# Designs tried in a protein design run: designed miniproteins, single chains, continued (2). Part 106

Each design is a single chain, and the fold is of that chain. pLDDT is the mean over its residues in the fold that is shown.

## One batch from the design tools (miniprotein)

Design m7680
Fold by ESMFold2-Fast:
Structure m7680 (fold): chain A 70 residues (1-70)
Amino acid sequence: AMSFEISPEKPKVGEEVTVKNIGKQKIAVYYNYKFLGILNPGESLTFTPQQAGIIEISGFNEYQSFEVEE
């Protein structure tokens, strides 16, 4: 089971993306290799991708990547 939620599930350029930590450990969020922030359990981060690329979410024993489409 994923320890976070992403909305929308298929991110697109120009659309607001929200990442929420629903787990018990801190996660780090990156967009096109740029660090966006650390999310503690229950915290959310919202941003609008300006370019196609990749969103990466990393925890101590967890890594997921999501393509940002045009």
Scores: mean pLDDT 84

Design m7681
Fold by ESMFold2-Fast:
Structure m7681 (fold): chain A 94 residues (1-94)
Amino acid sequence: SNKEKFEKLLEELKKLLGELQKLAAEYYEALEKNAPVEEIKKLLEKIIELVEKMLELIEELEKVASKEEQEQLKLLKEEAEKTLKYLKEELEKL
């Protein structure tokens, strides 16, 4: 039961990671091309929303994870929280 729930949530997390990689690439390309600030802001807001969704999903995964998996998820959560803080600070500078 918990293993099946974990596997389904992990598949959702992997899908969100793929979306994050695509949006991050678009964001860095926009920065390099000196895209309009409104375009950069919209991309950054989308990335922030996606990271927040990933954090919610990680918390759900922690509830059904084994003790060993929980330690790995905790590290991923800490990195995602640091990334979110950085992205929000970058958005405030725009």
Scores: mean pLDDT 87

Design m7682
Fold by ESMFold2-Fast:
Formats: sequence, C-alpha cells, structure tokens
Structure m7682 (fold): chain A 74 residues (1-74)
Amino acid sequence: SDELQRKAGEAAGRGAAEAEAAGAGPMTAFSVGGQTGYDETGVHPGKLGGEVAAETAARLGGEGAARGMRFANS
C-alpha cells in the first residue's frame, strides 16, 4: 500500500541518515537504509531503493545528485 511504502521510505531514510552520521559512505548508507526499511515494514529493498536513494542524494549533494539518483532508479 502507499501508506506502507511511505513508512518504509521513512524508516529507510532514518537508517541511511544514521549510517552516514556513523561515517558510512553514500552507497553503504543507501544499503543500510534499504535493509532498515525492509526489517521494519517488510517492503523489499529493490522496490524502496529508488525513493530512498533520491532522498538521501538530495540531502548529501543537492539537486544535481538527487536528479542523478532518480535517473539511476527510474
């Protein structure tokens, strides 16, 4: 459901942000975020990854990075 996807995205975003705060690189943070979302909601990381990657990229690199990640996940 859309609500479940939203909750998964929020959990994944939180997990990614925590990993980055602990010194993980963007790719590792993305992977950790996807796993956190899956563990908390059961939403498969492959279906979640695009949204989390775009959101994480926007926080780290701004608009250019967000566009790149959205393109990679589209």
Scores: mean pLDDT 62

Design m7683
Fold by ESMFold2-Fast:
Structure m7683 (fold): chain A 86 residues (1-86)
Amino acid sequence: MKTAEIRLNAGGDAEALYARALAALREARQSGADEVVLTVRAPSAEDVEAYAAALRRAAEDAGFEVTEERLYHDSRLVVLRVVPRA
């Protein structure tokens, strides 16, 4: 099983995060990853939900299914585990 770990920079809004995540997920899929773990730290606790939504949208649009989602509001951390759709 080939797991790719992708740590994303939170240097923009949710739309910028979506674009970066989409590109990274497409690259991971082309490299034959069986699973991808996406991690991003939001700029504030209030941004955690918007960042999680952007990552879910990027995964869906890249042809992945979300198998696990973990949101840590205190640390502003978003972690998504995704697998390619069959």
Scores: mean pLDDT 83

Design m7684
Fold by ESMFold2-Fast:
Structure m7684 (fold): chain A 63 residues (1-63)
Amino acid sequence: SSQQSTQQQLQQMQQQYLNAQNDYDRARLNSDSVSQDTILSLQNGYDGYQSGYDSYQDLLDRL
């Protein structure tokens, strides 16, 4: 596997969790207008993307 592809995947995963974090933070700031289910869903999305990024980094460290 090329290191270039690995770096691109890491950057994409990092961008995804940062985007999810921003969406979650924005929803929290607008909690009066955003449902609790939506906020929880966004939090779960953020946690999922962060865990995916961490797991991928852990996998690379084992290889």
Scores: mean pLDDT 77

Design m7685
Fold by ESMFold2-Fast:
Structure m7685 (fold): chain A 94 residues (1-94)
Amino acid sequence: SEVDKIIELVSEFGKEVLEILKEAGVPEEEIEKFRKSLENLIKTISKSSVEEAKVLTRIFLHDTRLWMEKHKFPEEHLKKLEELIEKVLKEIEE
């Protein structure tokens, strides 16, 4: 299923971002907020059309980038995030 492929991509993206947050020393409360947002996104995507799933994924990627930029993450972490975002966008955007 195309939706299942998007769920897999979002789950992999989320796992990698969670690792970045842990390595950057982000407070556990903020890590849990991200984890819950990721869980809610996956639940919503599982009930969405392919087109809705793509839109929701793009919004989540953009919001994650803005949040990390606003909190002034180190350039190395922002670069890794951009590589992860680009990978997801390349797989879902046609």
Scores: mean pLDDT 87

Design m7686
Fold by ESMFold2-Fast:
Order: C-alpha cells, then structure tokens, then sequence
Structure m7686 (fold): chain A 94 residues (1-94)
C-alpha cells in the first residue's frame, strides 16, 4: 500500500495531497458513493487520480468498503486510472 500511495501521490501537488487527507477524514458514506460515481464518469485524468488518492486514504480506516466500491472501476476507460485502481484493489486484499 505505501508504494502505491507514493506512486499516486507523485501525480499530485503537496496541497492536493493534504486536501485529499482532510476530505477522507470527514467523508460520509453518501459523499464516498458520490466520489465513486464521479470517478466512473470523469474524463479528466487529474480529477480521477485525486479521487483515487482520497479513496486510498479512506481505505486506511475502511479497506473492505473501499475495495467493494472500486471493483467496477477496474475497467475504467482511462488505462492509467484502470491500472491504478487494480493496484489499489490488490493492495487492499493483502
């Protein structure tokens, strides 16, 4: 998980990483589902990567919930997002 966190973090600014951590701490179940829906529909790779980082931070407290929500996203249209999602699912199963 730490290696994957560093990989995803490398695509984000320091401010974006700090914001993602704060969002993850205060994220309701409804907001979590909203982010997953946004990740499914977005064509913006930078937005998708920010959402994945929020989901990775949230997975530290709720790994099983995040893993289940990520399963449909492994086939994402953006190959980079799909690959990062598959890596995150695999890390959460370990």
Amino acid sequence: LDALQNEIASYLTESEREMAKLVAENLTDEQLEGLVKKLKTTTDSNEAIKILYILLEKSKSEPEKVEKLLQPLKDHKDEKVANLTKKLISALKL
Scores: mean pLDDT 79

Design m7687
Fold by ESMFold2-Fast:
Structure m7687 (fold): chain A 73 residues (1-73)
Amino acid sequence: MSLQQLKESSLQTGKEMAKIIGADKALKAFTSLSKIPDSGLRRRSLYSAAGVADYAGDEKLKQEYLEKAETEN
């Protein structure tokens, strides 16, 4: 799987979770996962948080989480 496919899949996961449990709860869940010691899981959770923000229509928050995910290396 390419990095681009991982990013797209994670964004979609965030959007789908926001549809099921609501944007606020989904965002809290993914931001909690961004605190774990696995850098790969942190990056995926930050992309999913960006997906939640996109679903909520918060473009500024979406960009903030995308930048955090991209600097996670």
Scores: mean pLDDT 80

Design m7688
Fold by ESMFold2-Fast:
Structure m7688 (fold): chain A 73 residues (1-73)
Amino acid sequence: MEALVEAVRAALAAYLAWRRANPDASADERGDAAVPVVQAVSALMEEGGLSPVEVGELVARLVAELRAEEAAA
């Protein structure tokens, strides 16, 4: 479980960093960059046994944590 959660966190962190480096990216480019996040979330649901609601809550928490880290830097 922890490894799957860390994979989602790492994918989200990489995606948010990519978004900051590419502020003018198109919707298609943003979609392509988000593929690792989608894959990590799918693995967390299928292997971790989390419901869509639980995954949504976890992703929201991880995004809030990552944004707080950026605001503190």
Scores: mean pLDDT 80

Design m7689
Fold by ESMFold2-Fast:
Structure m7689 (fold): chain A 65 residues (1-65)
Amino acid sequence: MEKKIKELLEKAEKEMERRSKRGLEIVKKYSGDAKSTALGAGEAIREVGRGVDKMIEAKKLIKEL
């Protein structure tokens, strides 16, 4: 049980890192006025949100301990 939870947490961490990097790249792509910044922020939030789903999944397994 502990080994499986540790593996799931490591996987979730790596996925969050990957999506955070992608979110930053999206933000960097948009510059200039407030409209461009808002569009970039929205896209970055979507990428980070996908990583959060994996963290929620990991938390469920921890609660079952």
Scores: mean pLDDT 63

Design m7690
Fold by ESMFold2-Fast:
Structure m7690 (fold): chain A 82 residues (1-82)
Amino acid sequence: SMEKAREMTRELLRRWEEALAYVRENRENLVNLPKEEVRRLGDYAIAALLLSSRSDGVAAIEAAKELAKEVEKILEEIEKKE
């Protein structure tokens, strides 16, 4: 069903936007976590980016790209503290 497909796409976008907001709002806490914990978030961001590449929705692609970028910055900051 096309409506169900649209709803699932909107739900995925919402989840990625929520994850991005969480990462941005909790950045200072995240940079103090073990690298392994943040790497799992990185894996999620990569999966989101790969899934979004199958969408023709610009918003979904942008949300996934920004999520991946923010997580990468956090991982780099953790590495600088080691």
Scores: mean pLDDT 76

Design m7691
Fold by ESMFold2-Fast:
Structure m7691 (fold): chain A 119 residues (1-119)
Amino acid sequence: MKEKIKKMIINEIKQIVDEALKRLETILSPELVEEVRKLADEFVKQVEDTIKKGLDANKSEEEIIEAVRKIGEEFLKKVQELLDKHGVSEEEKAQAERIVKLLIDSIESAIKMIFDLIN
């Protein structure tokens, strides 16, 4: 059971991240999207590790979501710093931040939905 739940959550997270990166491609240069992709790969790895360890430790849905939210906040901050370093316009920053925030919200919703499916 736990292994199937881990795979379902991880697969949903990867799809959510891929869709967010496609949206960012419409706003940011290819070079900047590649830099964001590197940050996103690290973010996905941290979220996957957090979910796996949380489930193995029998942590609650609320504890896992809170841990993922903190990782998401760090990811958003790193993206903001990257955009600032590259001198991206305030409009493009606002659009990119919105996409990243929606990504984080979608991951939290996916975790909640999958926990609901096991009951």
Scores: mean pLDDT 84

Design m7692
Fold by ESMFold2-Fast:
Structure m7692 (fold): chain A 62 residues (1-62)
Amino acid sequence: GKAEKLVAEAEKLGVKLSMEQAEEVLRETEAGNLKAAMKILQDRGASELRAAVLVGVALSLV
């Protein structure tokens, strides 16, 4: 599903996301809350650049 694709893309960038965290990122992205989506990713160890890339992936999935 969409969350599984986001988890796989995050793993390629060295970011570990649970399915629940990936679903939350997708939900915030669909709602237009991109800063909230970025914060979830950064709290999981993503750099600002990696978080921005992953939000771009999430935008392509919603």
Scores: mean pLDDT 87

Design m7693
Fold by ESMFold2-Fast:
Structure m7693 (fold): chain A 81 residues (1-81)
Amino acid sequence: LRAELEEVMRELEELALKALEAQKAGDEEALEEYVRKAQEIVDTRLQQLRDRAAAEGRQAEFDAWLRELERRIHAKLAAHA
């Protein structure tokens, strides 16, 4: 569960950095594509992991890991802005 969450969040981080690069380059089409891909991952893979965590009674642990990983990504994006 945690390793799978870390993998999903790493992919989202990579897409977010690519989106930021596309935005700085003025490539609106590439930006939209990376944002769309990130939304699909959130709506499918991340949601499936949330549902599994809830079914296993580990929702609180999962939410804590997700918040930690989100803070890390946010800090990294801020450093690159």
Scores: mean pLDDT 81

Design m7694
Fold by ESMFold2-Fast:
Structure m7694 (fold): chain A 90 residues (1-90)
Amino acid sequence: SPLEVFDEIFDKYFPNEKITVEELKAFFEALGVPLSDAEARATFYGLRLLTFETDENYISRKNLRRLLRAFVESDSPVGKQFRELLEKAK
């Protein structure tokens, strides 16, 4: 399933409980979505807001997985594009 593919790729790029902006940038570049340093920081801060993180330096692996799984399951154009990127990264 798309969620199983997502979990395999997520576990490969995020083996630690604390996810940094650098790891997030590497993950998106691996999916074929290269980000500038400014775009990576903006994406990181946006994801921190959506996961209600209180630490400035990292996002909890558990909270990021939950949020990104919701995007993978989304019945939307964004969800479709995310699933296509995951299949290409496999």
Scores: mean pLDDT 81

Design m7695
Fold by ESMFold2-Fast:
Structure m7695 (fold): chain A 58 residues (1-58)
Amino acid sequence: SLIERYAQALVTLFGERIATVSQAQIRDFLRKAAGVEVDDATIARIKAEALRLLAEQR
């Protein structure tokens, strides 16, 4: 899904730092790097999915 695609990109870019990355930093990344602008709920969902993917690597 689109959320999983962006979540994987966040894990690749930030790694363990995703746990401390703010929603504003995620918004900036998506806007500038991926060319998308999404609401806060979608950003929170992408961060949650990125944290889930990161946990699976542990």
Scores: mean pLDDT 80

Design m7696
Fold by ESMFold2-Fast:
Structure m7696 (fold): chain A 62 residues (1-62)
Amino acid sequence: GVDDLEKRLRERVRELARERGIEVSDEAIDAAVRGDAPTLERLVGEELASEVMDYRRGLLLS
């Protein structure tokens, strides 16, 4: 469900941000959950956003 998707994306976004020393806002997690790649890129950068969006795509295909 949506709650499971949000939990997994929150965990992945935080993991990837930690590796890069980036602080993550609730806005970034919300953008990741809804698939708003442009907003996510603005908040966390293109590289992190790309990895998050690839992870999200995998979750939706499962």
Scores: mean pLDDT 81

Design m7697
Fold by ESMFold2-Fast:
Structure m7697 (fold): chain A 87 residues (1-87)
Amino acid sequence: KKEVDELLREINEEILKRTLPKAQEALQKGEDPDKVMKELGEEIAEVLEKKAEEYKESNPELSRKLKAVAEYFRGAPIEEVQAIYEA
């Protein structure tokens, strides 16, 4: 069994591999950087929410932490994110 932090690192690597090339391509095509960064954050949040649902039964702690990070990328205050992450 992997520790929660190890699983979080693997999930973060998967998200970055999926999302960063798409954001870079959009920037290279001349899209608005502010719009690209907002869309990147929303896409990261969606991937995290999907992973949270996948782990809900097998690893509830990881599921809660993934949801907290997803809310952060959707613009939630850091204090609310910390409360969920530490629960």
Scores: mean pLDDT 74

Design m7698
Fold by ESMFold2-Fast:
Structure m7698 (fold): chain A 98 residues (1-98)
Amino acid sequence: AKEIAAELQALRDAGQTEAVNRIRDLTIDEIVKNTNISLEAATEAVSLLIEDPNVTKEDLVKLLQKHGYSKEEAEKAADHIIKVAREALDRVRQEMAS
């Protein structure tokens, strides 16, 4: 969580707003389509990951638990959100390099 949050902050600091928005949208879309996480919960969790450079996996877990997910479901969902966000970041970086 912390490593990817720092990389997303670096893109924001570099003025890469369109790249950050694309990473956000790709991550939310993938989570909503491929998991049982609601659009509202996915949007809040992904926004927290993108906007807070100090975000931890525990912060994502706590946010998901507030949306009614069990601790086990929230931990699994947080891991999946981080993984999907990393894949979206790598994809967008590849698109920018082309």
Scores: mean pLDDT 83

Design m7699
Fold by ESMFold2-Fast:
Structure m7699 (fold): chain A 68 residues (1-68)
Amino acid sequence: SLTDAYSALWDELAAIDRRVRAEARRNGWSREEMRERVLAEAKALIDRAVAAGRLSAATGESILRLLE
């Protein structure tokens, strides 16, 4: 269902955030470097989801704006 697809996407976004935060802590990255890494990976995930038909382009853009 569409709800299941959204749940899967949010789980993947949460996994990206957790992984990047752990890497930032280990490597001494700034908040800005961490944010840039999260946004880059989140954008790639959302672009793939839109290409796969899991999301509309408009919904993907809305999610990316929320992550900024």
Scores: mean pLDDT 81

Design m7700
Fold by ESMFold2-Fast:
Structure m7700 (fold): chain A 60 residues (1-60)
Amino acid sequence: SMAEERRREEELIEEARQKTINGELATPDEARAVTRRVYREKGFSEEQIEAQAEEVAAML
């Protein structure tokens, strides 16, 4: 469901936040979640959001 997907995304974002505080690297899935949120808030298209999320994940 959409609610379950939103919870999963929020959990990944919180894990990424904790890892940043601890000086640890985010996982690819955590990096995708953070990138999707940031680009969505900036008003990018879904196509651009997914392209950027995959580019960031590929760097990890």
Scores: mean pLDDT 82

Design m7701
Fold by ESMFold2-Fast:
Structure m7701 (fold): chain A 67 residues (1-67)
Amino acid sequence: PLSEEQREEVKRIFEEGGMDEKGAEAAAEAVHEGGVQGARSVAGSGVLDGTLTEEQAERIIRLAEEG
């Protein structure tokens, strides 16, 4: 699971991608609960719908791998 600092960083990345605060918080929670597999799912969906760049998705996955 992500540390509190890593979860805030994931939330910030989603906010930079254009998600509102509530959506970014829910996405960060999904990454926290799902671990690396959750990060791949959520970040992959974000790239497909245009919310995230590939680089932002890779950063989220890396944070989940490090946690």
Scores: mean pLDDT 80

Design m7702
Fold by ESMFold2-Fast:
Structure m7702 (fold): chain A 81 residues (1-81)
Amino acid sequence: SALEELREELKALFVEIAEATGEYSQEQVEQGIAEIDQLSRDELVQVAATLAAYARRLYEQGKLSREFVERAEALLARLEA
């Protein structure tokens, strides 16, 4: 389904941001993925919004590339549609 495709994209983006920042252990990343698999559409919107804000903050601090912000904001827009 379209929702499951967006869920997979959110998981992939979360993994890439977690790896780029070094903030999470491998076990914490795996747990985060498992949690995303259980979320409703409304909860996915909230997580995507939080991730987009987090990516924007890290980009402004020079810790993350602009491409992650663009991907997170595009994914949020698609989830809200």
Scores: mean pLDDT 87

Design m7703
Fold by ESMFold2-Fast:
Structure m7703 (fold): chain A 78 residues (1-78)
Amino acid sequence: SISVSPTSGTVGEDLTITATSSGSEVIGIVVINEETGEVVAVSGSSTLTIKNLTTAGVYRVTAFSSDGSVGSTDLTVT
C-alpha cells in the first residue's frame, strides 16, 4: 500500500509531498489540478516539492511504487 502526505496546503507557501510504500520504493509522484485537469508537478522519487503554490483548490496526488502499486489522495489548498 502507498501513503501520501500531507493532504492540505496553503497558498503562498512551499509544499513538500512525501509518499511511502510498504515493502517497496516509491518511484514517482504526479500532482493534477482536479478542476482543470492540468498536471502541475511531477517527481521521479518519493518526494515532490511545489514552490510558490499560488492557486487554491483540490489537487489529485498519485504515487507509483516499484512493485506496480498505485496510491492517490486529494490535496486541498486554501
Scores: mean pLDDT 81

Design m7704
Fold by ESMFold2-Fast:
Parts: structure tokens; sequence; C-alpha cells
Structure m7704 (fold): chain A 94 residues (1-94)
């Protein structure tokens, strides 16, 4: 189900953020925003995390397409979003 996919992705996002030393507060905010599909809050938290405008736009564009997609497409897009967040965090950790 879409609810289970969002919940699983939210939990994975939180785990990755915590592993990169992001505060529990920011990690929970982003995870909750993904679970609720709150694109405005997702954008705000990603900006606070230090992602570039281009990285944020790519992630938000994936989220917009999820509203009209199948569960399979949604899972693929969520995995792509998680990958983009992880890559951004790795580049900032130098």
Amino acid sequence: SRDELRKKAAEEIKKILLEFGVSEELAERLADAFYKMDTDEIERVLKELGLTPEQIDEIVNQLIFLAARTDEDMEAALKKIIELIKEALEKMKS
C-alpha cells in the first residue's frame, strides 16, 4: 500500500540522516514530512540540511510525480529520493 511505502521510506530516511550525524529533530521532521507527503516542509528541511537548490528541485520533482503513479513507480521514486539525500550528505561530510 502507499501508506506502508511512505512509512518504510520515512523510517529509512530517518536512519540515514542519523547515521550521517544529523540531529534527531531534523531527521524526525524530514521523515514526518515524507510520511505526510508535505512537499513544502520537505523542501524547508532539505534547505536546512544544506542541499543545493538543484538537489532540492530534483527531489521535489520526484515527489510531484508520486501523486499520479502506481505503487511500483512510487517505490522506485522513493528509492531515488533516498539515494539523492545520501549523496548530498556524503558530499557535505568532508
Scores: mean pLDDT 78

Design m7705
Fold by ESMFold2-Fast:
Structure m7705 (fold): chain A 70 residues (1-70)
Amino acid sequence: AKTKQELLEEIEKLIEELENSEDPEMKEEGKSMREMLEELKKEGIVPTKELLEDWLESLKKYKEALEKEK
């Protein structure tokens, strides 16, 4: 089982990969997710572990879907 810190680190890594993608759709998604992550940090609210796991899974599925379309 992953800690909230480990989940946040994996989410941030995937967001960074999306932001650095050559695909403009992936870049826009990465930018949107980065803004969401920064808002959470500003609020000082740590999401539930379940929400973080769902967010990580959504990011992985989105990346896989875009890779399959190319």
Scores: mean pLDDT 75

Design m7706
Fold by ESMFold2-Fast:
Structure m7706 (fold): chain A 98 residues (1-98)
Amino acid sequence: MTDEEIKKELVEAGILNEEEADELIELYKKDPEAAERRLIARALQKVAGLPEAEAEALAERYLAYLREVSALPAGSPLPDTPEARALRARLREVQAAS
């Protein structure tokens, strides 16, 4: 997708305004991980009504989990640590509250 298409989709979805979408696109060019974390945090704030600090902390934990999963060899089971289970439970609670 082009930057303009991404901006349009994010603004039309109501997740970001035009200024926030421009900032996210610029951040993505410099630090894709920070951009993904910001997008997830903004979606959690707008859709689930989470406070900024909680949304940012949850987004950080979710991206760390995704990095751990992507580092596993093909066919490996998903992480089943207490932290991974707690994260999945919290994400389900947030989705149910939305």
Scores: mean pLDDT 73

Design m7707
Fold by ESMFold2-Fast:
Structure m7707 (fold): chain A 104 residues (1-104)
Amino acid sequence: SAIEGAEEILKNLPGFPFAYLMLGAYYESKGDYDKAIEWYEKAAQADPNSRLGVEAYERIAELYEKKGDKEKAAEWYHRLSQAYRNLGDEEKAAEWEKKAEELK
């Protein structure tokens, strides 16, 4: 498929965090949460303290909540909070820290 072709290209051209987010979103739309998380983790790893990185962290945390893994969801919400703090958004950092605490 077109997505399988894009995935093959990305394996040869690492460093496209936006394309990693798109692949994560594609697998999420297919209900393949494990593959979605793998691609979102690649996006976060490529650009962790950026708008793309915070979107990846948020998607990963939400997918772990949907899977019922509250402990991993809380871990990724905490990472999301740290990323917002690094971006200077203290209000959003506090919101996501509270979300992580509520999942305990």
Scores: mean pLDDT 83

Design m7708
Fold by ESMFold2-Fast:
Structure m7708 (fold): chain A 81 residues (1-81)
Amino acid sequence: ERRLIEELRQLVNTALNFIEAGNLKLALQSLEQALELARQLTRGRQELVELLEKAIEAVKKGDLQSAIEYLEKALELLRKI
């Protein structure tokens, strides 16, 4: 479980970096991988999955500010698990 949390944190940070660099296709790829791993968590799974799904939709719509906010909340949740 600790390794999954570390990998999730890395994927979310990678997605944030891609969003800030304007590489939205790579950001979506990282977020889709994070979503698959999040579904394997026991604690915080539902909230993390919802945040990642909202971030993915925001990126697809070009709402980068909302995407960043959802991903920051996801990182905060991952610190509490």
Scores: mean pLDDT 85

Design m7709
Fold by ESMFold2-Fast:
Structure m7709 (fold): chain A 88 residues (1-88)
Amino acid sequence: MKELQEIQEELAAEAKKIEEEDPAAGIMARVRAEEAIREGVENGLPVDEIRELGRRAMREGAELGKKLSLEEVMEMLEEKGRKLEEEE
């Protein structure tokens, strides 16, 4: 019923809050959540399942990001971003 854009924006906002307190954790949380939403949409999952999947991915991304350096996370994000932009 709700638009996927609202879910994407909601999860992105949550990740941004994490990023303000822990940049590496927030960036990884955002990337993981974004990928989970994308995959869920591509597979035609119900909106509720996409939201749940995105939140789980965000939590795992944040935990992973806390174990990585900010520089390493930024490097991974830039490389992944270049590939996605070229593909779309």
Scores: mean pLDDT 75

Design m7710
Fold by ESMFold2-Fast:
Structure m7710 (fold): chain A 67 residues (1-67)
Amino acid sequence: KKLSPVEQLLIAGALVRLGATVPPTEEQLKEAKERAKSLTLDEAVAAIEAAGLTNEQIREIGLQFSK
């Protein structure tokens, strides 16, 4: 199923906070999805900004969960 842009941001933020590899492992994806449920949008955006991720990199991370 396709992820919404907000879901992509939350999962990307969770992956950044976990220090996940690229591409992330299946375990990292499961953990990120679980953490994304308790993560606020502000927390996700802060983690992404601290990591210096571009909009393109955020999109690529989000798309990995759709495949």
Scores: mean pLDDT 71

Design m7711
Fold by ESMFold2-Fast:
Structure m7711 (fold): chain A 72 residues (1-72)
Amino acid sequence: SKEEIYELGERIAKLIEENPATEPVVKKAEEELRKEMEELKAAGIVPSKEEREQLLKEVLEETLKKAEEVVK
């Protein structure tokens, strides 16, 4: 859901604020996602709202896990 995506984003933002060393990991994940979305658009593929939400949730969950691993 949108709320779940927002909560994951907030958790990541807080983690960066508390541990600046996690910022490069998050930035890399954001760039990869942006590039993937742009490639889909260039190929004429438009994911549904549900597909987009699921992709965002999965990427955010993976990003949070990787960032948490950097912290300790």
Scores: mean pLDDT 76

Design m7712
Fold by ESMFold2-Fast:
Structure m7712 (fold): chain A 75 residues (1-75)
Amino acid sequence: KVDAAIQKLQDSRDWLQQMAQQHPEVRDSLQQGVDAADQAIDALKRGDKDEAKKYADRLRDLGDVSTSQAVYDAI
């Protein structure tokens, strides 16, 4: 499940980056999602479950419930 969570985080991150390019008016909000996804990926790769949960909570609060659930399922 860790590999699946990382893949979903990467897909979410790439989508948010594309949206930030198309919609500069919401770039700061979208960048928060990118940063949270990158931090969650790094935490999962290190096996840091507490840090991964912290950034999954952040992604959920930003509205990415599906991606946050994938991280919760991996830890």
Scores: mean pLDDT 84

Design m7713
Fold by ESMFold2-Fast:
Structure m7713 (fold): chain A 86 residues (1-86)
Amino acid sequence: NVEKAEELVKEGKKAYEAGDYKTAYELFSKAADLYREAGDEDGAVEAAKLATDSLVKLYKDDPRKAASSYAAGKLRQIGLELDVRL
């Protein structure tokens, strides 16, 4: 629900502030999924943007890898490893 997604965004922002961009990405991605399931498209877009920003921080100079890893994050939810570093 929306309240659960908001909680995950709060946790993701704490991780982001601490420099834990991998955890921030995972939390924001989960929040985006919950917002979309709840029909909150604005919340889903905002959370997805925060997840993308976290991936950009992880890869620094390669936003192409950030976009690819966002898709890979969905596969990680199914049990596949997400490689966020070179």
Scores: mean pLDDT 71

Design m7714
Fold by ESMFold2-Fast:
Structure m7714 (fold): chain A 74 residues (1-74)
Amino acid sequence: MEREEALRAVQEAGQAAAAGDGEKAVKIAQEFVEKAKDKELAIEALRAVATVATHFGLEEVKEELKKLREEIEK
């Protein structure tokens, strides 16, 4: 189910962000967004990962995820 895939992607990207691997966090989020059929779910997942990245001080990750979200919202 796509929601289960979203939760897994958020958890994996969140773990990467917690480890300081912002590049991996963005890659996991982008790969999920590319295969996601539900755009609203993809936007929710990006927001969740951005929140985790912000908590760990990864501002670059937050900005990259914001760009991905804006691309979907168009």
Scores: mean pLDDT 78

